# Designs tried in a protein design run: designed miniproteins, single chains. Part 47

Each design is a single chain, and the fold is of that chain. pLDDT is the mean over its residues in the fold that is shown.

## One batch from the design tools (miniprotein)

Design m1616
Fold by ESMFold2-Fast:
Structure m1616 (fold): chain A 83 residues (1-83)
Amino acid sequence: AVVTLEVTLETVDDGMARAHQLLLENGEVRLVVREKSAQTAADTVNRILDLAQEWGYASSFRVEGGTVEITLRPSAAQLAAAA
């Protein structure tokens, strides 16, 4: 099952910590950014992508109507290690 978490710039670090736990349990997590400010949205997305890269997770994103949806997936090695 895919879990969806809404994150803001203020909650991104806590949201990513929760996403990390859920990725080890479920194999996929979606993060949704719905910031009014384009700059705050960009800062939030960049923080998510930086942490995903640091942790070695695969990331993909979609932008639609002021909402950014980011899907995180663990690598095959991370899934094997978590089993």
Scores: mean pLDDT 76

Design m1617
Fold by ESMFold2-Fast:
Order: C-alpha cells, then sequence, then structure tokens
Structure m1617 (fold): chain A 74 residues (1-74)
C-alpha cells in the first residue's frame, strides 16, 4: 500500500489533471502530508476536500484508486 505522502502526492496530481483547485488551506494540508508523511494531516486534507466539494472529492479519490490499481499498487 502507498504511504500517506505517496497518496497525498497522487491526490495533488489528480487535482491538477482534473483542473480542480481546492482552497489554499486544503492545498497546504496536502503539501504538509507530503513533507511529513502524516496520516493525520492527510486525513484532515481529505475532510477539507469533502467539505468543499463532496462530488469532486469522490471523483478525485476514485481516480487515485484506479491509477494505483493500474500500477499494481492497490
Amino acid sequence: AATPAELAERIRKVLEEEGYEPSEETQKLLDEAIKTDSIDVLARALVRLQEEDPEKAGSILKKVVDELKAEGAA
């Protein structure tokens, strides 16, 4: 399974590919999760994504899971 930092990096990549910009605070939490490899920080970022746009958050997370499966990592 991917580390919290790897998952946060994947989420950022998918956000850019989809052209969705979450709030600056959510972006900072994703950056912090990448730097600290913290599951708690990643969880906070995911909560913020769901609060800002639950449908878009669900779509992004599904794409991350699909990419991990395609790479044999999930």
Scores: mean pLDDT 80

Design m1618
Fold by ESMFold2-Fast:
Structure m1618 (fold): chain A 97 residues (1-97)
Amino acid sequence: RKLELIDVVETDEARIYLYLDKENNRLVLDVELKDGRRYRVIVYEDGTMEVVDTDTGERGVVYPDGEIVSDDPAVRDFIERFLPLLRKLVEEARKKL
């Protein structure tokens, strides 16, 4: 899928690459944790987030109301730790679209 890199955010815990999927008007975030783990977050128009552990293929979903669905404890932990930051970055990026 052809993605346009729009921002790179560095924190103490992670490096986050923000991409715009122009064809679908959708944001994609690639999150590289400092411990070497990698996640892709696909943000849908309704605010739903699909989270993929890119090393294991394990998945989780965050619904707009904040409900988290995942069978993988590591994906769930990632979502619980990073959701406030991910939501902030998505909101700020969408204001510029």
Scores: mean pLDDT 83

Design m1619
Fold by ESMFold2-Fast:
Structure m1619 (fold): chain A 74 residues (1-74)
Amino acid sequence: MDEILSREEVEQALERARGLVEKAEAAGDKELLAKLAALIEREKEAFLATVPEELREEVGRELDELIARARAAI
């Protein structure tokens, strides 16, 4: 059974993902933005399976927003 992440671990993972997208946007790195969007989309379901049930809807929305944000910048 995959281990369920703590709320703190989920928040840290989202913060790291957001920071990477923001840094890529600031740099105008379209290749990195495309890679980040593809990586988040690919890993989304597996990551959500490790997220506490009460946070899954919120985290899913934040991941979708990051994917859309990264794609909009390329």
Scores: mean pLDDT 82

Design m1620
Fold by ESMFold2-Fast:
Structure m1620 (fold): chain A 75 residues (1-75)
Amino acid sequence: MSVAQHIAAGNAHRAQGVAAFNAGDFDTAMDHFQQSIDHYNRALQIDPNNQQARQNQIDTSVNHIKAAVRKVFPK
């Protein structure tokens, strides 16, 4: 997979994670966010200076933490 393909796959998983989070399915959200992070990490292994992959990895990691918090402390 190319850098662009990994970023696209990461973006797709991030979107699915956000949808699951909004539906209250925090386990599914965490699984998708973890897959998203793995794809962004693969993009960064190919191009370590890719700002988009780095920023998206950070943003998705924050979303993953939020999902984990909501799983143990649901509203």
Scores: mean pLDDT 85

Design m1621
Fold by ESMFold2-Fast:
Structure m1621 (fold): chain A 67 residues (1-67)
Amino acid sequence: SELDELQAEIRELNEELAKQNPPDPELLERLIALLERMRTHPSLSPVQRAVIAAEIAELRALLEEVK
């Protein structure tokens, strides 16, 4: 499913970013884009959407620090 593919890509990007210091801004932007796509998926619960929105906010803050 699209959700399974998005989750797999997000997991791989998170694993790659975890190895980096500082994290690559391009990879952070890609991760944010994937999370935005997941957040808009109609099968997600309100709780799941809130968790993803919080993650996006955290990643946007991190992106501003490394730019």
Scores: mean pLDDT 84

Design m1622
Fold by ESMFold2-Fast:
Structure m1622 (fold): chain A 80 residues (1-80)
Amino acid sequence: SPLEQAKELLDEFNLKVEEIVEKLKKGELSEAEAVKKINELAKETKAQLQEILDEESFQELAAQLDETVGEVISDIKKMS
């Protein structure tokens, strides 16, 4: 179903964010590079969600994703 596909996309997004954060912790990425990559990944994920979901479902999941992105970026900034 489109909702199951959306959950898979969000799970993939979370795994990729974890990879970015791990690279940041290892000093392989700067804070600015990590934030940029997370924001770019969020845009890509929202574009994919928009293709498979209706407008209402897309708006709800996009808002949830934006909240998650805000929390991750806040946590990254607290590490400095």
Scores: mean pLDDT 87

Design m1623
Fold by ESMFold2-Fast:
Structure m1623 (fold): chain A 103 residues (1-103)
Amino acid sequence: MTLEDIAKIGAKIVREAAKLLKVEELFKEIIELLENKDLEGALELLKKKLKEAGFSDEEIKKIETDSEFNVKKALELYEKGDLELAVIVSLLANISKVLEYLK
């Protein structure tokens, strides 16, 4: 499976998740980056959105590297009704993991 195939599958999953959560328009830029096979650009945009939302660099690193932490954080955000941030956390975790597997 190529990086291109993974990016296309990722874009489809993000679009379907955004439709289910009714946040598709808020995720348009992320979806466009994934459809253009720009996983690094998508990663940087997700990190930027989390920093703007008040996440520390340490929390962002844990989202990228700690599967237990990122699942718990996404669920906490979802339970608070912060669906956009919950999806951003989940996407950052999954894209970071995919990029590590492609090294």
Scores: mean pLDDT 73

Design m1624
Fold by ESMFold2-Fast:
Structure m1624 (fold): chain A 105 residues (1-105)
Amino acid sequence: SSSLKEELDKLRERLLELQKSKDPQVQEIASIALSGVGFAELLLDLGFEEEAREILKEVKKVVDALEAGDIEAAKQAQKDLQRKVTEAIRKHADEIVDYLDSLLS
């Protein structure tokens, strides 16, 4: 949705500011979350709006924790984000495999 894209764009802007941090841990976590934004946009473009929304939610948790200066919460949110990204990749890989099997049957 246009609203979801606008939320992703706002998260990207916040993460780009966080990436300017002098703290290497903040820079690294922000860079990983930026990759999450890019993946959510890809999912949205492919029509996987539910998965895109789930990734957006986890990215927002990372951004909120980093802006609060809570590095431990940000690390936990990053792990949750990476897990959700992996789950989305696995889910779509299965759909692709099932589709290809249907064509070969």
Scores: mean pLDDT 84

Design m1625
Fold by ESMFold2-Fast:
Structure m1625 (fold): chain A 87 residues (1-87)
Amino acid sequence: LSEEAKRAAEEGLRLLVEAGEAAAAGDADRALELVERAKELFRKAVELVEKDPNPEPELREMAEKAREALEEYERRREEAEAEIRAA
């Protein structure tokens, strides 16, 4: 469980980095696909940590960082949509 949660969080973060690179390159479809995969991995990591009655501090920290990264991405996406709408 702990190892699976850590792997899921690490893969999710890696996909978010790739999504950012795809977005910077103008590939919106690729960026969206990578973000959706990252969301699934982050949810899985959080669920695995929550099911563990004594999660390792490192895993808890990684799950928190994954959640924060996802929330920050959603916030930036909403701001970008608002800017496009205003243009």
Scores: mean pLDDT 72

Design m1626
Fold by ESMFold2-Fast:
Structure m1626 (fold): chain A 69 residues (1-69)
Amino acid sequence: SEEEADKLLDQLDTAFRSGNLKAIHSIAEQIVEEKDKFSKSVQIIIKHTIEFYANVVGDPKLQELAEQL
């Protein structure tokens, strides 16, 4: 649901602000695994959010996860 997507996005933002790269990866992997639960518009928002984080932290694994959305 969109509410579940909002919670996962909030968790990603919290992990990003705290610099917890392991948490960012775990949450991003969960989102990719569960992507079919979200609308196409929500998937696009999540993709761009993860791409933004990947670019800021310079993490190629996180970029690869975004490309799976």
Scores: mean pLDDT 82

Design m1627
Fold by ESMFold2-Fast:
Structure m1627 (fold): chain A 91 residues (1-91)
Amino acid sequence: SREEQYNRHLALAGKAIDEGRYEEAARHLEEALALRPDDLRTLTALGFAYDELGRYEEALAYYRRALAQATTEEDRQALQGMIAQLEERLA
């Protein structure tokens, strides 16, 4: 099912992140995002992976998309903090 494929891609991405393989993680997260385009977890993880890769403009774009999906104050504050740090790096 699409949900099984989504969960598989998230699991493989998580393993890749734990092992510092951020390019592999980003590929799996992009596949997960294709299955669920507005998924907060996947968007946030893509922002993280691209930040670790030094691809700050892509990280910023994903964190901004994640912020649009955030429903808790904790998630909004965390994402706003990451966005502010990346904007400072790009200035």
Scores: mean pLDDT 91

Design m1628
Fold by ESMFold2-Fast:
Formats: structure tokens, sequence, C-alpha cells
Structure m1628 (fold): chain A 98 residues (1-98)
């Protein structure tokens, strides 16, 4: 089972809140934020997709909210459209399971 499927809804919320805080930090140069955003989004999205069938409705709802927030932050910092599209695919897959 994916680590994501084993996390409580609260732990999922907290994990994403931490990632969002790093990506939104004014202390981190924009070029570094874009680089980190691309790495996080690629690895995160590929990890979440196989976890979906093993997740509870509460976990799915937390992920939908957090991935939507992550997408908005990633878009604001100029993340590659390919990764934004991939996040949208995951969000749609999560909604389809509810």
Amino acid sequence: LSVFAQMSPEDLQRTFDTLLAVLSSPEVPLEHQIFLGNLFLHDLVETVLPAIPHMTPEQLQVLIRQLTRLRDVAQSIGTNQKYLDRIDEVIEALRARL
C-alpha cells in the first residue's frame, strides 16, 4: 500500500500544508521555487495515482482540497503546464472515486 493510503486525513492535510508553505515562501528565490515545484509535483502525482483505490473518502476529500491548493500555488510561481495538467488529471481521478 502507498504511504498516502496509510496516512490519516489530518496527517495528509499537515504534510501538504508544509509543502505549500515551502513553495509559497518569499525567502526562497523564484527560480528555486519553480525547480522544487516541478520535482515535487512530478513525484507526488506519480505516487498518488496508484494510492487512490486504497484510500478512504475522507482521505480523498483532503487530497482534492490540498492538490487544488497546490495547483494554484504552482500556477502562480510559473510551474510547467505539463505538471499542472497532470495534477488536474489526479484531482479528476480522486473526484471520480467519491
Scores: mean pLDDT 74

Design m1629
Fold by ESMFold2-Fast:
Structure m1629 (fold): chain A 91 residues (1-91)
Amino acid sequence: MTYTLAKILEALPGPLEGTYIGGKELSEEKWLTPEELADLLGISVSTYTGRWSASSILHMAGVEHNVADGIAGALSKDKKKIVVPLKEEII
């Protein structure tokens, strides 16, 4: 199923640091686990197997792999941040 970056941004819980819209950064308020992100996108993730990465979940939801990798990297390396560039606003 296709899911646009704009809809993902609107679905994110509260303002998050590293979110860029037209070059504007949003303040950090919450970090997301892979499970929380999967729930937000409406994708089921097995907590028993751990077989799906955040990047894979986002890609299944229709997010381009570069953006998915960026979000997954933020969750893994800096749990307080998420980077979701809006495709239409990026040059």
Scores: mean pLDDT 43

Design m1630
Fold by ESMFold2-Fast:
Structure m1630 (fold): chain A 68 residues (1-68)
Amino acid sequence: MKEYQELIEEARELARQLRAAGYDIEASVLEAVAFLLEDALKEKNWKVAKALAEKLKQVIAEAKSLLA
């Protein structure tokens, strides 16, 4: 649970940095996946939460590459 919350916070921080750098589309994708993960956790849908967390990790890695 705490690991998923840290992932959501990292994604939202990266989305803010992406928007500041002009990457609005990439920021929106990151925000959308983070929102879906947060929603899945609220619904206690752990199967969907796990799949979304894996997707969010991929999108975070791509976002970090854009900001490097």
Scores: mean pLDDT 84

Design m1631
Fold by ESMFold2-Fast:
Structure m1631 (fold): chain A 100 residues (1-100)
Amino acid sequence: MRKEMIEKAKEVMREELLEFLGLPKDTPEEKLEEAIERSEGARLLREALELLLEKVENEENTPEARREILELSREFALAAGLPFSEEELEAEAERLLAAL
């Protein structure tokens, strides 16, 4: 169960990074890594998503944990300077949680 949730979370993280960078879903990992290295915003987003993944790995899937993950997603996306509305940030956080 936990391993499957981690793999799903990693896939969602990859999709979010691809969307942020405007890259197609079939982009190889090497090209994604090169694009992340060239974008400060993408690097900050990756760090934020890795912190969220660590939170999920160490906590049970409870309503309280889900709320904390949502709040962290909002804070980190805003700190990364992402040009998203509050509604878009909430949708991304819900999408990440739904993949778990």
Scores: mean pLDDT 66

Design m1632
Fold by ESMFold2-Fast:
Structure m1632 (fold): chain A 58 residues (1-58)
Amino acid sequence: ADIIDEILDVSFKLKQEAYKTGIADDIEAEMNALSLKNSPAEILANLKAKLSEVKSLA
């Protein structure tokens, strides 16, 4: 599904940025927490917001 493909793409980008800024473990834990309680649309929205936040740190 389009949403799942977009989640995978954003997740990959978020992991790259998190690794670059040295917070990969913290981001991985937060991503795992999101997947336990949220719909795919909510997961995608939260991942996009977090990617924007992590990019501001680089």
Scores: mean pLDDT 74

Design m1633
Fold by ESMFold2-Fast:
Structure m1633 (fold): chain A 72 residues (1-72)
Amino acid sequence: SREERLEEFERRVLAVTLAALDAVARGEISPEEARARVLAEIDRLAQEYDVPEEERARWKASALAFLDAELA
């Protein structure tokens, strides 16, 4: 269902965001690269799961806010 696809999209966005945060913590990438990577992956996942533009934009904003808070 659409709801199941959205839940899977959200789960994968969280996984990508946490993986990027972990990579920064390990010194493998910069905070700027982590933000760019997460945004690119959200765009790719939104295409894969047919997520509306408005929801994609909301999740990008949420992921960036989370990264900014954790990297502070």
Scores: mean pLDDT 86

Design m1634
Fold by ESMFold2-Fast:
Structure m1634 (fold): chain A 100 residues (1-100)
Amino acid sequence: MERNEAGLEAVELLREGLLLKGALYSKDPAESEALRRGLSMSAEELVASPNPFLRQLGLELLELEEMLANGFEFDEEEYKDALAATEKYRALIAELKAEA
């Protein structure tokens, strides 16, 4: 896997895990529904969201995309960290989905 692809996968898995956990454990049905919708939204759609958490997440994703477009490359250490994070977040997401 390309280094930048591994980093993007780790970020996407972290995003999915945070949104799914928030949706599952939120006691507010409107908040739970907003977070579940966030799972299927693009970064641009997230930035347009009235939900401040989704908006901030969208801004961070757009910043990461801009960095990668401007020639940011993961070094070998960053790449190894991204792979380790990807495996960890994949396991956490699988556990969260088992509760859904």
Scores: mean pLDDT 69

Design m1635
Fold by ESMFold2-Fast:
Structure m1635 (fold): chain A 97 residues (1-97)
Amino acid sequence: APAPRAPIVTVFFTIPRYNTESTLVVRASNAYPLPEVKLFENGKEVEAEISSWKDENGLWTVIASKKVVPSPEKKYQAVVTSPALPEPLVVEADINA
């Protein structure tokens, strides 16, 4: 089995425009073991569609996605947990990123 490896985490909106229907996407890649990904809206956990797979090197990718309408009043955060991380990684979704 591979040694524990911290995920590379990217968070983005597919359409980075306020008041427009979009998808919030969290990608956690190159991880071992399987990382846990949770999505939060204004500090409350929300349901996300989750898919995961292993690559040829035994490393995991997790995609969490949710259909959203971004607005300045909505704060989205991804929380990624892994044995390879000393503490959960919190990444805020930024419409300008």
Scores: mean pLDDT 87

Design m1636
Fold by ESMFold2-Fast:
Structure m1636 (fold): chain A 61 residues (1-61)
Amino acid sequence: SRTEILLEFAKRAMDAGIPFEEISKIVREIVAEWERKGLSDEEFRALAEQKLEEAIAHHHH
């Protein structure tokens, strides 16, 4: 389910040391994209994984 994908994303992001404020922002972006495009669960998971990778790459500030 999409809720399980978001919870997994949040746990992985927290484990990677990403700030809670940034995690919350990314979750809102993922949900907004899902609502806009009607993504499948697989596309939703892929988007969450992409956003996690982007956040980790930018976690140098």
Scores: mean pLDDT 80

Design m1637
Fold by ESMFold2-Fast:
Structure m1637 (fold): chain A 88 residues (1-88)
Amino acid sequence: GALDVEIDELLERAKKLIEDGQYDEAIDALSEALELAEKIEDPEVRKRYAEQILELALEIMKKSDDLDIILKAIGLALQAMGLILEAE
């Protein structure tokens, strides 16, 4: 639906921002994607999006040398893991 399209666009945006080293902007895009994913009623679809957000948050943690960015990415990873666990 429209919600799925918006999440997909945010995830593609986040991937490009990560490639460009724009981690704060990538975290903002992933945070928005996470808020939208929480509204998905299908637990399997919600879990798949949460897994993608988790993967990208972990990528930011791996690539960034900025402690503030790393801590924000850890926060996102924990929230995404929460959504994954809710689907089980």
Scores: mean pLDDT 88

Design m1638
Fold by ESMFold2-Fast:
Structure m1638 (fold): chain A 85 residues (1-85)
Amino acid sequence: AREFLLDVLGEKNVENARRLGYSEEELLRIAEELVRGREELAEEVGRLLGIAPSTARERLRALRAGEPDPETEAALRRLEAERLA
């Protein structure tokens, strides 16, 4: 579980989220959402941003590695909100 969270979200993001009151269970659910539909997510992010799915996949990978990408992050938040509705 811990290795999965670190791989998907990154150590800094996991630590910061825990300090903000996120539970490990909540973080696991977020990580599973990101991994589960990796190709579908890249297609949906690509559609929202008007870019190719391959480009969206690379941007998502860079974001997970800790590179700031506010545009891709906003698209992810929008998709997560749609899934929670």
Scores: mean pLDDT 73

Design m1639
Fold by ESMFold2-Fast:
Structure m1639 (fold): chain A 73 residues (1-73)
Amino acid sequence: SSLLSRIKPESVLDELGPYEFLEEVEIEGEKVKILRVGNRLYAVVEKGSEKLVKALYEYEKEKGRIFEILQKE
């Protein structure tokens, strides 16, 4: 499967209920918003790319956390 298959639409947040904004980080020159819904973390990107998804995998390893990736569309 393509790395892009990991990316889900941001409209998923509409069904999850209230979220908490934790931080905004810059990954590969892109601004990424980190949100929390219950015990899950979400990384919201403006436009997904294979390069950005790969960089997010490295960021997950660095932070010892797993993110679900959402794209604005």
Scores: mean pLDDT 78

Design m1640
Fold by ESMFold2-Fast:
Structure m1640 (fold): chain A 74 residues (1-74)
Amino acid sequence: MTPEQLRRDVEALERAAAYFEANPELLKDVAALAAARILAAAARWLASQSEDPELAERARAVAERLDALVAEAE
């Protein structure tokens, strides 16, 4: 992945997490809950792929936010 692509992907995941945080009722839908789990896994993978410590930390933080949303919805 290019660094620019990785940054855009992290920013997209941050927007997705914010959207679910603003609309937690969406996670009552099985498909939305599954999507949140997939996005959390993607964020963890991006954290492992990033050589930029700032991007790695942001990706890790997004994964934790998404994991917390999934746990709350269960």
Scores: mean pLDDT 83

Design m1641
Fold by ESMFold2-Fast:
Structure m1641 (fold): chain A 98 residues (1-98)
Amino acid sequence: SVEEEIKKLIEEAKKKLEEAVKAIAEHDPRTASAARALYEKAKEYAEKYKDPESLKKAVDQAGKLTVLAAAVGAPEEAIKKAKEAVELLMRAYELQKK
């Protein structure tokens, strides 16, 4: 079902964001709290997936995490995981708004 696909995309995105946050925190511990705050907001909005606007906000928060990772020179793998999470959340948003 479409709902099961959306839930699967969100769970995959949450895992990738968590891995990205861990890598960012290990690379630059000073940004750990900022990275976690963006992750927690992305997670909060993604869990409200029945509202497409909440999914759009989740995409925005994950995008900000990607920008933060790049700004602090995080490992390429961390930036890639954050970008993949943005793509997964954007796919969930496109499915939900239909």
Scores: mean pLDDT 88

Design m1642
Fold by ESMFold2-Fast:
Structure m1642 (fold): chain A 85 residues (1-85)
Amino acid sequence: MSYTLTIEVVTKDGSKHTITATLSPGETATFTFTDSSGNTYTVTLTLNEDGTVTITVTDSAGNVVASGTAPASVLSSTPVPLYVE
């Protein structure tokens, strides 16, 4: 069963980036965006077989700057904010 997932990434400069992906269990999607200060981030979403979504945000140097796990049913209903540290 596939889910349309929406995540809101809030960067250090306070800008918000909405990421939407349609994933089936076992699938991974990767997105890249640049904030208003010129910093580039990569967001990786994995829909697990148990119905949870693993989210990882990395900076241009490969450092993990945000991560989270949420049920796919929650991300399909309400955008969940992730704050970059």
Scores: mean pLDDT 82

Design m1643
Fold by ESMFold2-Fast:
Structure m1643 (fold): chain A 81 residues (1-81)
Amino acid sequence: SILEELRRVAEEAGAEVLGISEQDGVITLEVRVPSEEQASALLRGVRRLAAEHGYEVSSVTIDLDADGVLHITIRLRRRPP
């Protein structure tokens, strides 16, 4: 399942997974990472996994929390034919 592989990719990048959901063909991954280096590694891993499953990254939102941690929301959608 792409959802299980997304969790694995996030955890391998050192991210704390807050949630993974799928609604109307859009997958939303929400994580916290302590550094920009880990955020970059996460985004590379997610983009690669998405491509392997016929998805693309449709949006990325990065917010800096009060604790200095990056809160990242990534949305994936199916690539158009």
Scores: mean pLDDT 85

Design m1644
Fold by ESMFold2-Fast:
Structure m1644 (fold): chain A 120 residues (1-120)
Amino acid sequence: MGLTTTEACDVVKSLEGKSDEEVKEICADEDKFGGLGTCYLLYEASGDPEINRLLQEARKVLPTLSDEQLKKYAGGRIVLGAYYCNCPVSKETLQKLLLCGDPKGDPVANVAAGLLLETL
């Protein structure tokens, strides 16, 4: 069973000040972040203009990236979920979360999260 959005935000908040290695170990448990992925999908389904803009720009950027560059963009749904659910975490923690997960799982959301972080 996955965590709720509130419980997943508490996990993300607990990542503040942790090393990249500690964050990756915690992120290996996908069930802990299921609530954030769900929150992102609900915002995408709502037709939110900012998410739609980020996804359109990500679709333009995605074909220009190498496979090695794409490995840096893995946790996109978790990052977008944490940001749009107003999880109280720093840009540094969101950048560490972007390195977690599967680069092939949702490449458009992964790149969109990277673009979002460039604006913060």
Scores: mean pLDDT 74

Design m1645
Fold by ESMFold2-Fast:
Structure m1645 (fold): chain A 93 residues (1-93)
Amino acid sequence: SSELKRKVEERREEIADELAALLRELLSKHLPPAEAEAIAREFRDLLLAGESVVDALEVADRRALALGVSEEQVTEIALALAQKNAEILRELS
């Protein structure tokens, strides 16, 4: 809906920060802190640039896989981020 899209745009920075913080936390279980932080920062920057959560998450997934995180672990992380995004959207609706 146009109203939901407007609310998301108004809270873009807050949403990007919250999702990036979760991504960093989940990646830190599998990657060194520097790599987890770098992926989370790129993810945040993509969201702030207007990329969808799905597209930004696809980039993060590819980075994590390239650094040796398993496909199963990447899928679990992606699902957690998708669930958090859905929760935020429900609260805005």
Scores: mean pLDDT 86

Design m1646
Fold by ESMFold2-Fast:
Structure m1646 (fold): chain A 61 residues (1-61)
Amino acid sequence: SHEEVDRAIAAAVHLALERGDEAALAEVQRLSAEYNAHRDTDPERAAAIAAEIRRLRDRLA
């Protein structure tokens, strides 16, 4: 769901900030923008981006 992805984005941002990982923060911001650009028009692409966001979150945890 969009709500689940929004929570994953928030978690990834929080973790990147806690680590001081500027590259990870920039990556989360790019992926978030791309997800929001496609979430209502390209569900397959949005799902792929969401998976990448979750992987980034999990790597930062």
Scores: mean pLDDT 86

Design m1647
Fold by ESMFold2-Fast:
Structure m1647 (fold): chain A 88 residues (1-88)
Amino acid sequence: GEEIVEEFEKKYQEILDKGRKELSKAKTMDEIKAIRDKVRAELNKLFEEVVEKIDELTPEQLRYLLEVARLFDAPDEIIKKIEEKLKE
Protein backbone atom coordinates (compact mmCIF):
# COMPACT_ATOMS: atom_id res chain seq x y z
CA GLY A 1 0.00 0.00 0.00
CA GLU A 2 2.70 2.52 1.02
CA GLU A 3 4.73 1.90 -2.17
CA ILE A 4 1.64 2.68 -4.29
CA VAL A 5 1.09 6.05 -2.54
CA GLU A 6 4.84 6.90 -2.67
CA GLU A 7 4.99 6.08 -6.41
CA PHE A 8 1.84 8.20 -6.96
CA GLU A 9 3.37 11.18 -5.09
CA LYS A 10 6.66 10.83 -7.01
CA LYS A 11 4.94 10.68 -10.43
CA TYR A 12 2.55 13.48 -9.45
CA GLN A 13 5.51 15.73 -8.58
CA GLU A 14 7.33 14.78 -11.83
CA ILE A 15 4.23 15.71 -13.89
CA LEU A 16 3.95 19.10 -12.13
CA ASP A 17 7.70 19.82 -12.45
CA LYS A 18 7.67 19.01 -16.18
CA GLY A 19 4.54 21.14 -16.68
CA ARG A 20 6.11 24.14 -14.91
CA LYS A 21 9.28 23.81 -17.02
CA GLU A 22 7.24 23.71 -20.26
CA LEU A 23 5.10 26.69 -19.10
CA SER A 24 8.28 28.74 -18.50
CA LYS A 25 9.12 28.29 -22.23
CA ALA A 26 5.58 28.98 -23.55
CA LYS A 27 5.24 32.14 -25.70
CA THR A 28 1.56 31.98 -26.80
CA MET A 29 -1.84 31.34 -25.20
CA ASP A 30 -2.26 28.28 -27.45
CA GLU A 31 1.00 26.80 -26.07
CA ILE A 32 -0.15 27.49 -22.48
CA LYS A 33 -3.51 25.78 -23.15
CA ALA A 34 -1.80 22.75 -24.78
CA ILE A 35 0.53 22.38 -21.75
CA ARG A 36 -2.45 22.60 -19.30
CA ASP A 37 -4.38 19.97 -21.30
CA LYS A 38 -1.30 17.69 -21.33
CA VAL A 39 -0.76 18.05 -17.55
CA ARG A 40 -4.47 17.34 -16.93
CA ALA A 41 -4.31 14.23 -19.15
CA GLU A 42 -1.14 12.94 -17.42
CA LEU A 43 -2.67 13.51 -13.95
CA ASN A 44 -5.87 11.71 -15.01
CA LYS A 45 -3.81 8.70 -16.22
CA LEU A 46 -1.95 8.68 -12.89
CA PHE A 47 -5.27 8.55 -10.98
CA GLU A 48 -6.49 5.73 -13.26
CA GLU A 49 -3.30 3.74 -12.51
CA VAL A 50 -3.79 4.17 -8.74
CA VAL A 51 -7.48 3.08 -8.80
CA GLU A 52 -6.44 -0.12 -10.66
CA LYS A 53 -4.62 -0.99 -7.39
CA ILE A 54 -7.46 0.21 -5.13
CA ASP A 55 -7.83 -3.19 -3.39
CA GLU A 56 -4.25 -2.89 -2.05
CA LEU A 57 -4.90 0.49 -0.36
CA THR A 58 -5.86 1.07 3.30
CA PRO A 59 -8.91 3.23 4.19
CA GLU A 60 -6.52 6.03 5.26
CA GLN A 61 -4.67 5.90 1.90
CA LEU A 62 -8.03 5.89 0.07
CA ARG A 63 -9.16 9.00 2.02
CA TYR A 64 -5.87 10.73 1.14
CA LEU A 65 -6.26 9.89 -2.58
CA LEU A 66 -9.93 11.00 -2.55
CA GLU A 67 -8.91 14.38 -1.10
CA VAL A 68 -6.16 14.80 -3.74
CA ALA A 69 -8.52 13.69 -6.55
CA ARG A 70 -11.17 16.22 -5.45
CA LEU A 71 -8.56 18.99 -5.09
CA PHE A 72 -7.39 18.46 -8.70
CA ASP A 73 -10.86 17.86 -10.23
CA ALA A 74 -10.16 14.25 -11.23
CA PRO A 75 -12.82 12.57 -13.45
CA ASP A 76 -16.09 11.78 -11.61
CA GLU A 77 -15.57 8.06 -12.43
CA ILE A 78 -12.29 8.05 -10.44
CA ILE A 79 -13.85 9.87 -7.47
CA LYS A 80 -16.84 7.48 -7.42
CA LYS A 81 -14.58 4.39 -7.50
CA ILE A 82 -12.65 5.62 -4.43
CA GLU A 83 -15.88 6.61 -2.60
CA GLU A 84 -17.47 3.19 -3.30
CA LYS A 85 -14.36 1.36 -2.02
CA LEU A 86 -14.45 3.44 1.20
CA LYS A 87 -18.11 2.37 1.78
CA GLU A 88 -17.09 -1.33 1.83
Scores: mean pLDDT 82

Design m1648
Fold by ESMFold2-Fast:
Structure m1648 (fold): chain A 69 residues (1-69)
Amino acid sequence: IHDPEATAETTFRLALQALLEQGVPEEEARKLALQLTADTLRTMADIDDSHGRTDDAAANRKLAEELEK
């Protein structure tokens, strides 16, 4: 099942954990994890577009934009 929200949550949690383990301060780690998650969603959207999954691509791009606000 393709769930962009679940994928974004998992990506954010893993990125945040990795950054904190590397000694990045929590506030900076959260900002970087959000950016990495948004970048990941855009990469997934580009892949979806290349396979003709335009609705999935649009959903991933929209979620990435919401994370940057």
Scores: mean pLDDT 80

Design m1649
Fold by ESMFold2-Fast:
Structure m1649 (fold): chain A 100 residues (1-100)
Amino acid sequence: GPAAQEAVRKADEAVEAARRALLTGSPEHIERAKKLADEALKKAQEARAQGYTPVADAIERAANLVKETAEYIEKGDFEKAREKLDEAVRAVQRALRLAS
């Protein structure tokens, strides 16, 4: 339904922002990724309220992994940041399958 689709879309935006932050190391890109992850968490809560619990769980996982990606970039641990970003991508792909 629309809430599940919006949650997936916002999580995908957060993942792409995190990917950009990983490429640039820019504080502005890191903060954008964190902001979009928070927005994805809000959309996951809206999806959960409408009964899309498996989608909400997958999006919450993806958003938290985007936040972890941003934290590892800030620490200069780009290997861990790449690992967490890859996990976030898989969580979004899972959410997309569940929303279909």
Scores: mean pLDDT 91

